# Ledger of designs, part 8: designed miniproteins, single chains, continued (5)

Each design is a single chain, and the fold is of that chain. pLDDT is the mean over its residues in the fold that is shown.

## One batch from the design tools (miniprotein)

Design m16259
Fold by ESMFold2-Fast:
Structure m16259 (fold): chain A 65 residues (1-65)
Amino acid sequence: SELKEVSAKMRIMAEVLEVGGKYVRVEGNKITVVLEGVSPEQAEELRKRLEEIEKEVPSLTIEIV
């Protein structure tokens, strides 16, 4: 549902901000996360959390760069 998609997008933005990610680009259901300056350990933890969100909301696509 649209409500689940909006909720997931907000959660993704909050998770990225928490680890100090550079920005998030949202293009409909395609979300691009830029982790420039984030430690490898924090990037790996974030990747796992984002994969969980993709499993919950399969209409979303998340790319990490």
Scores: mean pLDDT 80

Design m16260
Fold by ESMFold2-Fast:
Structure m16260 (fold): chain A 67 residues (1-67)
Amino acid sequence: KAAAIEEARKLLAEGRVGEAVELLRKAGFSDEEIAELLVEVLGLPREVALATARGDTAAGVRIYLAQ
């Protein structure tokens, strides 16, 4: 799990959010755990991070940009 977090942080730093989320899901992280990492690394609002973690990246980004 630690190696997956490290790789996901690298992908997030590159703006590759969808690939980071997919990697974490494959590693067995829950949507809530993935959302926590998105809040930590990208500073996303909790609601946007959770939507992104659930695979609703377009809706999450739309909500973020509307604010």
Scores: mean pLDDT 72

Design m16261
Fold by ESMFold2-Fast:
Structure m16261 (fold): chain A 119 residues (1-119)
Amino acid sequence: KADELYEEGVRAFQKGKYEEAIEKYTEAIELDPNSPRTASAYFNLGLAYYELEKYEEAIEAFEKAIELDKNPPAETYYFLGQAYYKLGKYEKAREYYEKALEIDPENEVAKKNLAKLDA
């Protein structure tokens, strides 16, 4: 069941087993690509790629999470900005930090990272 693979991915991620998390999230997505959890699975896939410093793969996963979610949370835009920042794409990082702040104006982490780009 796709939900079981998703939960296994979450457990692997919590243990710092990011490669295993990627495998489980990918299997969950492939088994049920139209699941209500698929946007969340792509977001978590992006986080796992980000932790492995695979920033281009993280960006692709986060963009897919946004595409599949009618109301993407501020965190998805924030991490998309972080991945672009890590790749030295500061203008893209700024765009996504600002997008995160449009959704959650009190996002302290996004505010701090946006300020860092102006330093």
Scores: mean pLDDT 86

Design m16263
Fold by ESMFold2-Fast:
Structure m16263 (fold): chain A 58 residues (1-58)
Amino acid sequence: MEKVKKLIEAIKKGNYTEALKLLRELRDSIPEETLRELEAAIQNGDYDKAIEIAEKLL
């Protein structure tokens, strides 16, 4: 939960490298489908969608 909050913060700040590092650390804690959707949204620059998906994990 703490790491998900940090992920949302990194996305909001546009810190792409930090967001990807946090996403890799969360790999074992998040469902694979959700993780793939998050990674795709971040890679596409769709930060609003990435935040929406991440907030569902809180």
Scores: mean pLDDT 79

Design m16264
Fold by ESMFold2-Fast:
Structure m16264 (fold): chain A 60 residues (1-60)
Amino acid sequence: SLEKDTKGSVAAVEAGQQNRDQPLEVIKEKMIEAAVKAGMDKETAETVANLIVRSLEKKR
């Protein structure tokens, strides 16, 4: 449902912000864990985490 996807996306972004100083691989793993815990599918969580990580890479 849209609610699970929204909660997963918010959890992923928050995990990324908390781990901003970590290597991108660690940030990605933390985002996926947070999104899945919030009820997002693992595949969707990986897609969302990849998009956020790519945005972070571009700004470095």
Scores: mean pLDDT 76

Design m16265
Fold by ESMFold2-Fast:
Structure m16265 (fold): chain A 89 residues (1-89)
Amino acid sequence: KKVEELIEKLKDKDPKVRKEAAEELAKIGLESTDPEVIKKVLEALKPMLLDKDIEVRDAALIGLLNLYEKYPEEVEEILKEVAEELEKL
C-alpha cells in the first residue's frame, strides 16, 4: 500500500512532492527483500529519469545508482531502456 501511494505521488503537479516520493521509493527498494516490491520501485523510478524538473531527475538517478550496488542487472536494464527512449525523440 505505501509503495502504491508513493507511485501516485510521482504524478503530482508539485515537483517537490515528486522528488520526495522518488527518494522514499528508492529507500524502500534498498530496504526491501521482496522481489515484487523491488521491481515496482525500479519501474516507478524509470520514467522519473525523464521528468521535467531537474531536481526530480537527479533524485531518481541518485536513487537508481544506490539501487545499482544491490541490483546491478535490473538497474542496467532500466538505464538501457531510458537511453533507447531518448534516442527515439
Scores: mean pLDDT 83

Design m16266
Fold by ESMFold2-Fast:
Structure m16266 (fold): chain A 67 residues (1-67)
Amino acid sequence: SKWQAVADEARKRLAEDPNDARAWTQLGYALYQLGKIEEAIKYFEKALELDPDNEAAKGMLKMAKSA
C-alpha cells in the first residue's frame, strides 16, 4: 500500500540518520494512516524530542491523540 511504502522509506532514512525528525514524523503519519495509532503517537513524540518546534509533528500528534 502507499502508506506501507512511506513507512518503509522513513525506516530506511532512520537507519541512516536516527536524528531525522522529518523521517520520524513521516513514519508516524504512515502508521496513523495504517491504523497503528499508538505507534504513530510514539514516533510523533520522538520527532518532537528531536525538534520541539516542529509544527507538523505537533499537529499530527494532536490528530492522533483525538483518533
Scores: mean pLDDT 86

Design m16267
Fold by ESMFold2-Fast:
Structure m16267 (fold): chain A 55 residues (1-55)
Amino acid sequence: SEEDLKETIEISERTLALVQEYKAQNPDASTEELKAFAFETAKKILEEVEKKKKE
């Protein structure tokens, strides 16, 4: 649905912002480390968004 698409965009934008912040604070971080952080962060944001839907 359109709501699901908007949710996906929101999660992506929030994840990107947090990955960018992590890179700024950890300039020596490897690509694999950044990927792992992005995946973990996206999962946490998704769980948070799903919880808010139940309110």
Scores: mean pLDDT 80

Design m16268
Fold by ESMFold2-Fast:
Structure m16268 (fold): chain A 59 residues (1-59)
Amino acid sequence: GSFLERAELARRLASPETLEVAREIARKLREIGDQIDRALAARRAGDLAAADAAFPPSR
């Protein structure tokens, strides 16, 4: 039914080139998530300096 047509459209939109870009974005988002987790752990311990260090000014 309609499910198979939507799966086919998703496959076409997820071309190899598009998937490559999506994977790169996902990797960068995962890295940001890790930095947030580290900052939250430091703040929970009351170490604001360590929390600030978890968010470097560069990428």
Scores: mean pLDDT 70

Design m16269
Fold by ESMFold2-Fast:
Structure m16269 (fold): chain A 88 residues (1-88)
Amino acid sequence: MSKEHLELEIRLALLQMELAVLESILEKTENPSEEELKEILKRLERLEEEAKRLAEEAEKAGDEKTAKEARELLERIRKLKEEVEKKL
């Protein structure tokens, strides 16, 4: 139980950190190129799939806190993905 919950929490933290880095890059970059936007989009698509799996695994493990935070992360990823797609 404790080891499985710790691994889920670490996975969540790493995904949150990667999203924050992508958000920071997008905010600091004036006029990102189409190639840069496509690379960010590809990374966001991977993060979306990983966050979905994390939410499902956390629910199955009974870790309601991590499952909730993973779903909140999914919504943040989807919003940023929509913003990037609008710039293409």
Scores: mean pLDDT 86

Design m16270
Fold by ESMFold2-Fast:
Parts: sequence; structure tokens; C-alpha cells
Structure m16270 (fold): chain A 62 residues (1-62)
Amino acid sequence: MNAVTEEEINDALAEIILGIFLATTKDPVEAAREMERWADTLKNPGIAERVRRLAEELRAEA
């Protein structure tokens, strides 16, 4: 078991958020759009940037 870093926590949170959006919308393009809009409301820039990156990847894979 490793000690987690803040960056790793931000990555894990972004992945969990991705999973939640995909579970609720079932459409990766829709999930990406919602994630991008939500990221703009986040106060934590590290998490916001990670969420935006995942949203961009979703749109690229879709």
C-alpha cells in the first residue's frame, strides 16, 4: 500500500467523476460536455484541469 499524493487523488477523483457521468448519461459525448461545464464551476484548478482532460479524451474517442 502506497501513500497517495494529491495529484494521484485528483486523478482518482476525476476518474470516479467520469464513471458517474458515463453511468448517468450513457453517452460519452454527452458526458464529456457535462464534465467540461462542471469543471468550469470547480474551485480546485487541479481537479478542474484533470476533468477537462478526461472530457477531451472522451470526445476524441467517441
Scores: mean pLDDT 73

Design m16271
Fold by ESMFold2-Fast:
Structure m16271 (fold): chain A 96 residues (1-96)
Amino acid sequence: LKEIVLEGADLLLEAFPDDATVRERAERIKELAETNPKAALLEFMGLVIDVAARLGREEAAARLGALAREFIANIDNEEVRKKVAEEVLRILRELL
């Protein structure tokens, strides 16, 4: 989980180097991933949803929202967390 979230945060920093909001949020996600990977995934999903919406990618934003609901409903399920994190990272790569 931590590795996937860190990779996603780094991709956002690389893609939006001049966006102070993305930089602040991505750096916070990286810090949070060290101590609370579940909370880091929630923050990462929120940032990716915001990026998808700002890029006009409505279908991607909707898919990410559904993944966030699935994660919250199954927050203590390790398999669901891993699958959600992998799918969010995949969607992020498609957005960039």
Scores: mean pLDDT 83

Design m16272
Fold by ESMFold2-Fast:
Structure m16272 (fold): chain A 113 residues (1-113)
Amino acid sequence: SVEEQKKEIQRLGDKAIKAIKEGNYEEAKRNIKKLTEIAKKSKDVEVQKLAIEKAREIYDVALKEGNKDIARLAAEALLVAAMKYLEVAPKEEILEAIGEALRAIGRLFELSL
């Protein structure tokens, strides 16, 4: 269900953040990859919005901890969720969805510097 997908994204995001703070980067990568798979498979707008929010939070935490590899993986998850949001967005949210995709691209660009 959509509600189960939203709960799973929340749990995976929280586990990834905890793993980053504990220096358990392999666990962080596994949780981010699982979150990305849910974003790829879901057609629900609210699931994509939550995935965007959690991927952004993971990105910010990874940058703060100085781990560019995890930050890149989170930015890739963010781009996947933002592109899926653009695909499924209602007409009134298309400009917001474009904005989220551009912001995700910007974060990947930032990591290339």
Scores: mean pLDDT 89

Design m16273
Fold by ESMFold2-Fast:
Structure m16273 (fold): chain A 82 residues (1-82)
Amino acid sequence: EIDLDVKRALLIIQLTLLEKYSKDPKVRELAKKARDAVEAGDFDTAIKYLEEGLKISTDPDEKRLFENALKLAKEMKKLAEE
């Protein structure tokens, strides 16, 4: 339904929101690393950083953004391997 390029753009937007608006410097660092990995097409590395961010985040809004980003990154990995 949604094109791969649109999913990639949505993922980058979600990671950019975490990087800009998170109060936790470690959450911002992980979001930046995940975004850099997505932009490089390295979805395995992106998923790793997103899972770490979800684990350490205590803010419900940040957890939701990581959950949504993780779903998109896993879908993009699946599509890239097809």
Scores: mean pLDDT 81

Design m16274
Fold by ESMFold2-Fast:
Structure m16274 (fold): chain A 90 residues (1-90)
Amino acid sequence: MSELELKRKAGEARENLKSPDPEVRLEAVETLGELLKSPYPGVRGGAVTALGEALKDPDPEVREKAEEALREALKDPDPNVQAIAEVSLK
């Protein structure tokens, strides 16, 4: 999958975090977590930013999965991705 396709996928997942359906939001968090494994720092940066937004979700399962993915992002080789994860987790 190309960098552009992965960036589009990240954008769609970020938009799905606004869904009234908690199952759709949960799937979006799972998609964003997988995008953190992308070789492209820009894709991982978009994913970690959206996961930070998901920490404010009203559903505890969505928040828990977002927190788990953000903890993995603390190990990212890109210092900007690490910094976003650190700020999000406080």
Scores: mean pLDDT 85

Design m16276
Fold by ESMFold2-Fast:
Structure m16276 (fold): chain A 60 residues (1-60)
Amino acid sequence: SEAELRALLEEAERALAAGDVEAAKRHLSQAYQLAQANPISPELAARLAELLFAVSEAVG
């Protein structure tokens, strides 16, 4: 579960670096669903929040 979450966050980071905001949104939606269904570390929660903010800035 945490390994899957880390992989999704890593893919979202790569998508954002490439300017692919829609791909980043898809990966973050999956990551958010996993985070809601499972206990996650504070590190992963912070990383998810940072990426959600970055996507918000990219579309604003």
Scores: mean pLDDT 81

Design m16277
Fold by ESMFold2-Fast:
Structure m16277 (fold): chain A 65 residues (1-65)
Amino acid sequence: AEAEALRKQILQHRSQAHASDTLATIYEGLARKNKSDPKKVADYEKLAQQARAEAERHRALVEAL
């Protein structure tokens, strides 16, 4: 029961890490498409970095389990 719950939690964190990496890739693409607007580039790059940090946080949680 506990081992099953742990496996489910690991899979959920891995899925969330993947989703955050995907979101970061989308924001990085939006920054490239809006390179003529420095404010939009900065905003999208910040969002991409936050998404990457969230993905790393979920990976760290898996390692701590």
Scores: mean pLDDT 85

Design m16278
Fold by ESMFold2-Fast:
Structure m16278 (fold): chain A 60 residues (1-60)
Amino acid sequence: MDEKLKELLERVEELKKASKSRIEFAQKVTQLLQAAINAGVPTEVAREVYAYAEKLYAEF
């Protein structure tokens, strides 16, 4: 679980670096989280990833 959270947080950081706008970042994060939920990632892990993404989103 902790390893999966770390992997998802690292992916969000890479999406922030690759995204040119807050809208592009939001779309990519939504796709990542939807894929994670469909793969069986617990809701609590998905919530923590989303909270981190919201912090990065606010920095655009």
Scores: mean pLDDT 80

Design m16279
Fold by ESMFold2-Fast:
Structure m16279 (fold): chain A 97 residues (1-97)
Amino acid sequence: MKEIKIEETVESPDVTEAAQRALEAINKLIEALKKGYDKGEAEVRGVGRGPGRTTELRIRIKAYKENGKIVVEVEVERRSSDSSPWANGRARGRFEY
């Protein structure tokens, strides 16, 4: 099985940079699958440090082939040291290309 993995960490007070890296990772995974890879996985981690707190944004992406289509699953999770760990919740989406 031909697999691609991407892992990135961005330390910045602005989570926009992590989101941009996640979009780039999605595009790389889709192109790899078009070029003959069977599956791909990416994790982009954003870390913001403010006074008295640390915020982490984790974006996990899985890309695979199903019924002749490329399927992309995205999970976004946010936590802060000023709240219960993982208290800020999560979102997920599934997209077909």
Scores: mean pLDDT 75

Design m16280
Fold by ESMFold2-Fast:
Structure m16280 (fold): chain A 96 residues (1-96)
Amino acid sequence: SMAEELLKKAEELIREAGKAIEQGKAEEALKLLKEAFELAKKAYELGADPKEVAELLSKIIGEARTLKEKFPEVAEEAEKLIEEVEKYKKELEEKL
């Protein structure tokens, strides 16, 4: 399904963000995590399993926390992303 394809792409972007973090590409990693979050939201709107979406959101939060800790230059934007993703995940988990 389109929802499953979006979840798969979001997971791929999260993996790419992790590699970007390892390479010191902070801005690219932040961009990839933001794109992954948008795809995860679209997947949910298209009927993706809320549990699978929540797991991807947890992975985005984890990578964004690592990004915040390692790269002061993106720490503020990474924190904002963490807050947005945590808020969305909490709302979604209330429906599980």
Scores: mean pLDDT 90

Design m16281
Fold by ESMFold2-Fast:
Structure m16281 (fold): chain A 81 residues (1-81)
Amino acid sequence: SSMDQLKEAAEKLDEIVEMLEAGASKEEVLERLEEMIKKTTDPEVKKALENLKKFIESTDDKELILLAVKILRKELLDLIE
């Protein structure tokens, strides 16, 4: 279901937050995000993840990357009602 994909995406984004806080590379984050995109069938969730990937590819600022991941995670959680 769409709600199950929202929950899974939020949980995986939290794992990416933990990876970034532990010093993971931009490349490792992009690899994890690409795996999430490939497994996502809901078009709105997939588009949100693709937009996050494009943003991450556009910047080397790890603090901005971390903030973007946290913002998307919060937005996805806010859709779960």
Scores: mean pLDDT 86

Design m16282
Fold by ESMFold2-Fast:
Structure m16282 (fold): chain A 65 residues (1-65)
Amino acid sequence: MKEVEEVKKKIYEDLVEKFGFPKDRAEEIVKKMYEEAKGDPKKMEELFEEFRREIEAGRAEAAAV
């Protein structure tokens, strides 16, 4: 549980500070990653790495308003 909260916080901070996402949008992205990973912190880290690669590739679905 605590490890999951630590991973969620790290992803949220990276989204807001490194990628410039609005706070509300960053929270929604973290929530979706948590649901997809079913609370597994290692799967959340894998999903975030995949999402980061998608941002770099210009696919960036999470940036759609």
Scores: mean pLDDT 74

Design m16283
Fold by ESMFold2-Fast:
Structure m16283 (fold): chain A 65 residues (1-65)
Amino acid sequence: SMAAEAARNGAAAAEAGDSTAGAVGAHDLKQAGYIPAERAEAAVAAAQAGDSAGASKLLREMADA
C-alpha cells in the first residue's frame, strides 16, 4: 500500500540519519490518517530529540503492520 511504502521510505531516511525527513514523513502519514496518532507523535518526538534510530523503529513497525 502507499502508506506502507511511505512509512518504509521515512524509516530508511531516519536510519540514514535524516531525522527531519523521518519526522516530516510521520507527520504527513498522521495527517492522511494512515497511522495512529500516538505512533505518529512518538516518531516525531523521537526525531525531534535526535533519536533517529527510535524514529526509524516506529516507522518500520507501521510499514510492517
Scores: mean pLDDT 65

Design m16284
Fold by ESMFold2-Fast:
Structure m16284 (fold): chain A 65 residues (1-65)
Amino acid sequence: SEEALQAGARAAGEAVKKYGITEIAQLSDEELRKAAEEGAKRAGVPVTDEVIDSAVQALRDAAGR
């Protein structure tokens, strides 16, 4: 949904602020998902699979993965 995409983008933004793009590019898929979940909590958005999947995709796109 559009709401999940917006929430995922906010979660991804918080992960980038904490780790930086270079670190995000080096994370495993499991670590990337964990960073997305932590980012969602920091952003105050729902920690749902749809939001986390959107955040992971945004992080992969930002890091050129």
Scores: mean pLDDT 83

Design m16285
Fold by ESMFold2-Fast:
Structure m16285 (fold): chain A 52 residues (1-52)
Amino acid sequence: MTKTEEEAKKLKEEGVKEVELYHPGGPFSGTAYNIANELYEKKYGIKVKRIY
């Protein structure tokens, strides 16, 4: 389990509905954002908001 997955589970248990993730706009940054979005939204039901 990744540290990100452990954090997502904790946030869901605490009733958090939305998290803000920094997306610097590069191709590799998009990959990290997509992984986080899939983990938070599909697995734990927490909305991910991208910020610059």
Scores: mean pLDDT 64

Design m16286
Fold by ESMFold2-Fast:
Structure m16286 (fold): chain A 73 residues (1-73)
Amino acid sequence: MSLAEILEKNAETARKKAEEVKESNPEAAELYEKASDLFREAARAARAGDLSTATRLAVEGIELAIKAEQILK
């Protein structure tokens, strides 16, 4: 599986989590939506061969997803 495919899968997972928690916790849903967007942009950068940008965006996405999970606890 390519890095871009892994990042696209992470974007889809974050989007589904956002939809799941949207009504119960809008703040966490917003963070998951932002994480999804960052993973999607990271996947695009990876497909273009810009691994530096892909890594930076993926890390930012992971940080937002962790923050969303902490809010849900």
Scores: mean pLDDT 86

Design m16287
Fold by ESMFold2-Fast:
Structure m16287 (fold): chain A 117 residues (1-117)
Amino acid sequence: AAPTPEQLAASQARLDRVLEGIDREGLKKAMELFDEGKYDEAVEILREIALKAIDNGASPEAIRAVITLLAQVLKAAGRPEEAERFADELINKALEKGVITEEQAREMRARVRALLG
């Protein structure tokens, strides 16, 4: 089943609390595109936001929140396999850049799997 509007709103509210290093304008645009059913464009913007967060050395909490939102959007689009793949790619980049630990990477992967399962 697709994530509920309440689940997406909860993820957005969590992200709003940890927005240091996150592109707020881009996030708003991605959610507007999602509401219009333009999932590919929403996913591209969210992926870019996640990459910028990693490049800016955003907190592990912020990185996790953006990756979780990206996975929820892809699940809502009926593309859970892409959600796991993109999440793993972003987690690996964060780990390579040293902005998260291996323990945090495992927690993020477990969270994405739970969301998609």
Scores: mean pLDDT 82

Design m16288
Fold by ESMFold2-Fast:
Structure m16288 (fold): chain A 66 residues (1-66)
Amino acid sequence: DREEEERLYKELLEEAKKAPEEVKEKVRKELEEATGKEPSEEEVLEALAVIIAGERYQKLRAEEAA
């Protein structure tokens, strides 16, 4: 369901916006290393949202295995 995916994406993006500056700076540097370009604020927030989604997925998998 694309509507569910869009809602989740917006929630993750809001979570990314609330992250500490140190976390945002770390993601920015990682993106710069990977792409060879200084990322925009939007690119940093999108990448951080993906990282948060991945961490949530890993926690769910760990709970299933426990």
Scores: mean pLDDT 75

Design m16289
Fold by ESMFold2-Fast:
Structure m16289 (fold): chain A 68 residues (1-68)
Amino acid sequence: SLIEETAKSIRDYLKSLGVDITLEEAIKIVEELRKRKVYTPEGFAKILVELGVITEEQAKKLLEKLTS
């Protein structure tokens, strides 16, 4: 499933920031991103901060990883 593959990738990125979430939580994030039509790294990082999953400092590190 594309949703599950995307959710696993999100978990891997978050784990690299020291943030551990369940696969179920990651799937909910993917569904929220799709619902809000977020398709950019910048939009992705912003939504994770808005959802309380990561801090603004962690979002900056995530953007460096996604845009490098």
Scores: mean pLDDT 81

Design m16290
Fold by ESMFold2-Fast:
Structure m16290 (fold): chain A 59 residues (1-59)
Amino acid sequence: MLDAIRAALGKLPEPLTREQARELLLSHGFSETVAELILSRLPWPVTRAQLLAAVESLL
């Protein structure tokens, strides 16, 4: 899972928007509730590293 998310993040321009990150999480099997929980913890816009750290902290 994390490796697939990392690869997909590498294709997105920085800084990441909240909508781009939401679509990415949902496309990788996260529920809307879990995706929103991750997104609400981040100071948008964010870097790829910040999004990865947030995902890892909840797994």
Scores: mean pLDDT 78

Design m16291
Fold by ESMFold2-Fast:
Structure m16291 (fold): chain A 63 residues (1-63)
Amino acid sequence: KGDEYFKQKKYLEALKEYEERIKKNPNDAKAYYNMGKIYDFLRDYNSAKKYFDKAKELDPNLK
């Protein structure tokens, strides 16, 4: 796909930012949710589910 390299770089940078946010605040439900979305886009469904479950545990009303 013509833009897959660009998308992969964007996802890796976003993951790094959210990992830093989680290190500073382990209860940042939005960071876990966004990491789940990124792993879902990368087709790492096991990691996506883990982060979504953690986000939901921290904030049951998170969409």
Scores: mean pLDDT 77

Design m16292
Fold by ESMFold2-Fast:
Formats: structure tokens, sequence, C-alpha cells
Structure m16292 (fold): chain A 70 residues (1-70)
């Protein structure tokens, strides 16, 4: 029940980050890949029983690591 709300926020945050990356790079494929990686990491953190704040921070780190490889 509470995890459903946290997962919804993870999805919304990933969409926001994907939009920011698309504006920065002009690359929709890379932006979608970043969004997918963000959702995957955020959901993993929520499923581990951690807070939404920790999930969002883990998503930011995963996206930043992906940007370094771009």
Amino acid sequence: KRKEIARAFVGAYAALKAHEIYKETGDPKFALEAGRKGIERGRQVIDEGKTLEEALAAMDKAIEELKKKY
C-alpha cells in the first residue's frame, strides 16, 4: 500500500529527470534509457524497505553515472 505511493513518486521523478536530460542532450533515446535506469534503481531501493528520499538519491546517482558514460 505505502510502497505503491512511493513507486508512483519514483516513476514521476524518473519522468522529470528524463525530460531534463532530453532538454540538455537533445537525445530522446538516451533520455528514455536514463528514465528506465532511474525507475529500476528507485524501485529496488523502495523494495529494500528504504525511504523515498533514499530512493530519489539513488536514482540521481544512477543517472549521473549513466551521464558520465554518454
Scores: mean pLDDT 83

Design m16293
Fold by ESMFold2-Fast:
Structure m16293 (fold): chain A 81 residues (1-81)
Amino acid sequence: EEREKIREEVSKLTPKQLEIDLELYRAGLEELDWLAENPDVSDAQRIVAAVLSGMPLSAPLEEQRRFVELRIEVIEEKLKE
């Protein structure tokens, strides 16, 4: 499962690194939302999504975004503990 892979990645990071990653991913999703509202820059949306998700550019944009959202969720849960 994608969540299991993310949990494994997150378990290797310090709380400080997780705080930085969380801020970065949240800002990245805001950027993706802005790019989605600006169709003339759609190629930039794919690049940003690929960088944030770590998935190849050939992956569907929705899958890349979902993976970033899952990372945020897992990091938030770990930081609340």
Scores: mean pLDDT 74

Design m16295
Fold by ESMFold2-Fast:
Structure m16295 (fold): chain A 71 residues (1-71)
Amino acid sequence: MEEGRRHIELGNEYEREGRYLLAGEHYEKAGEAFLEAGDPDLAKAAYVLAAEYYEKAGRPEKAKEMLEKAK
């Protein structure tokens, strides 16, 4: 799935730069793309990763939202 993979790659780049909010946003978009492509396991993994970086960015409500999507 090209769209989901692209967002994972962008999230990884922002993580390397310490730009945690942007990393979380791209991991969230990856989860959405994986879910649309019919891969719930990859979507869950991406949402868990998004939650981690939203927490690091000081966005606990967004992190909780991502964890709910990962259930």
Scores: mean pLDDT 86

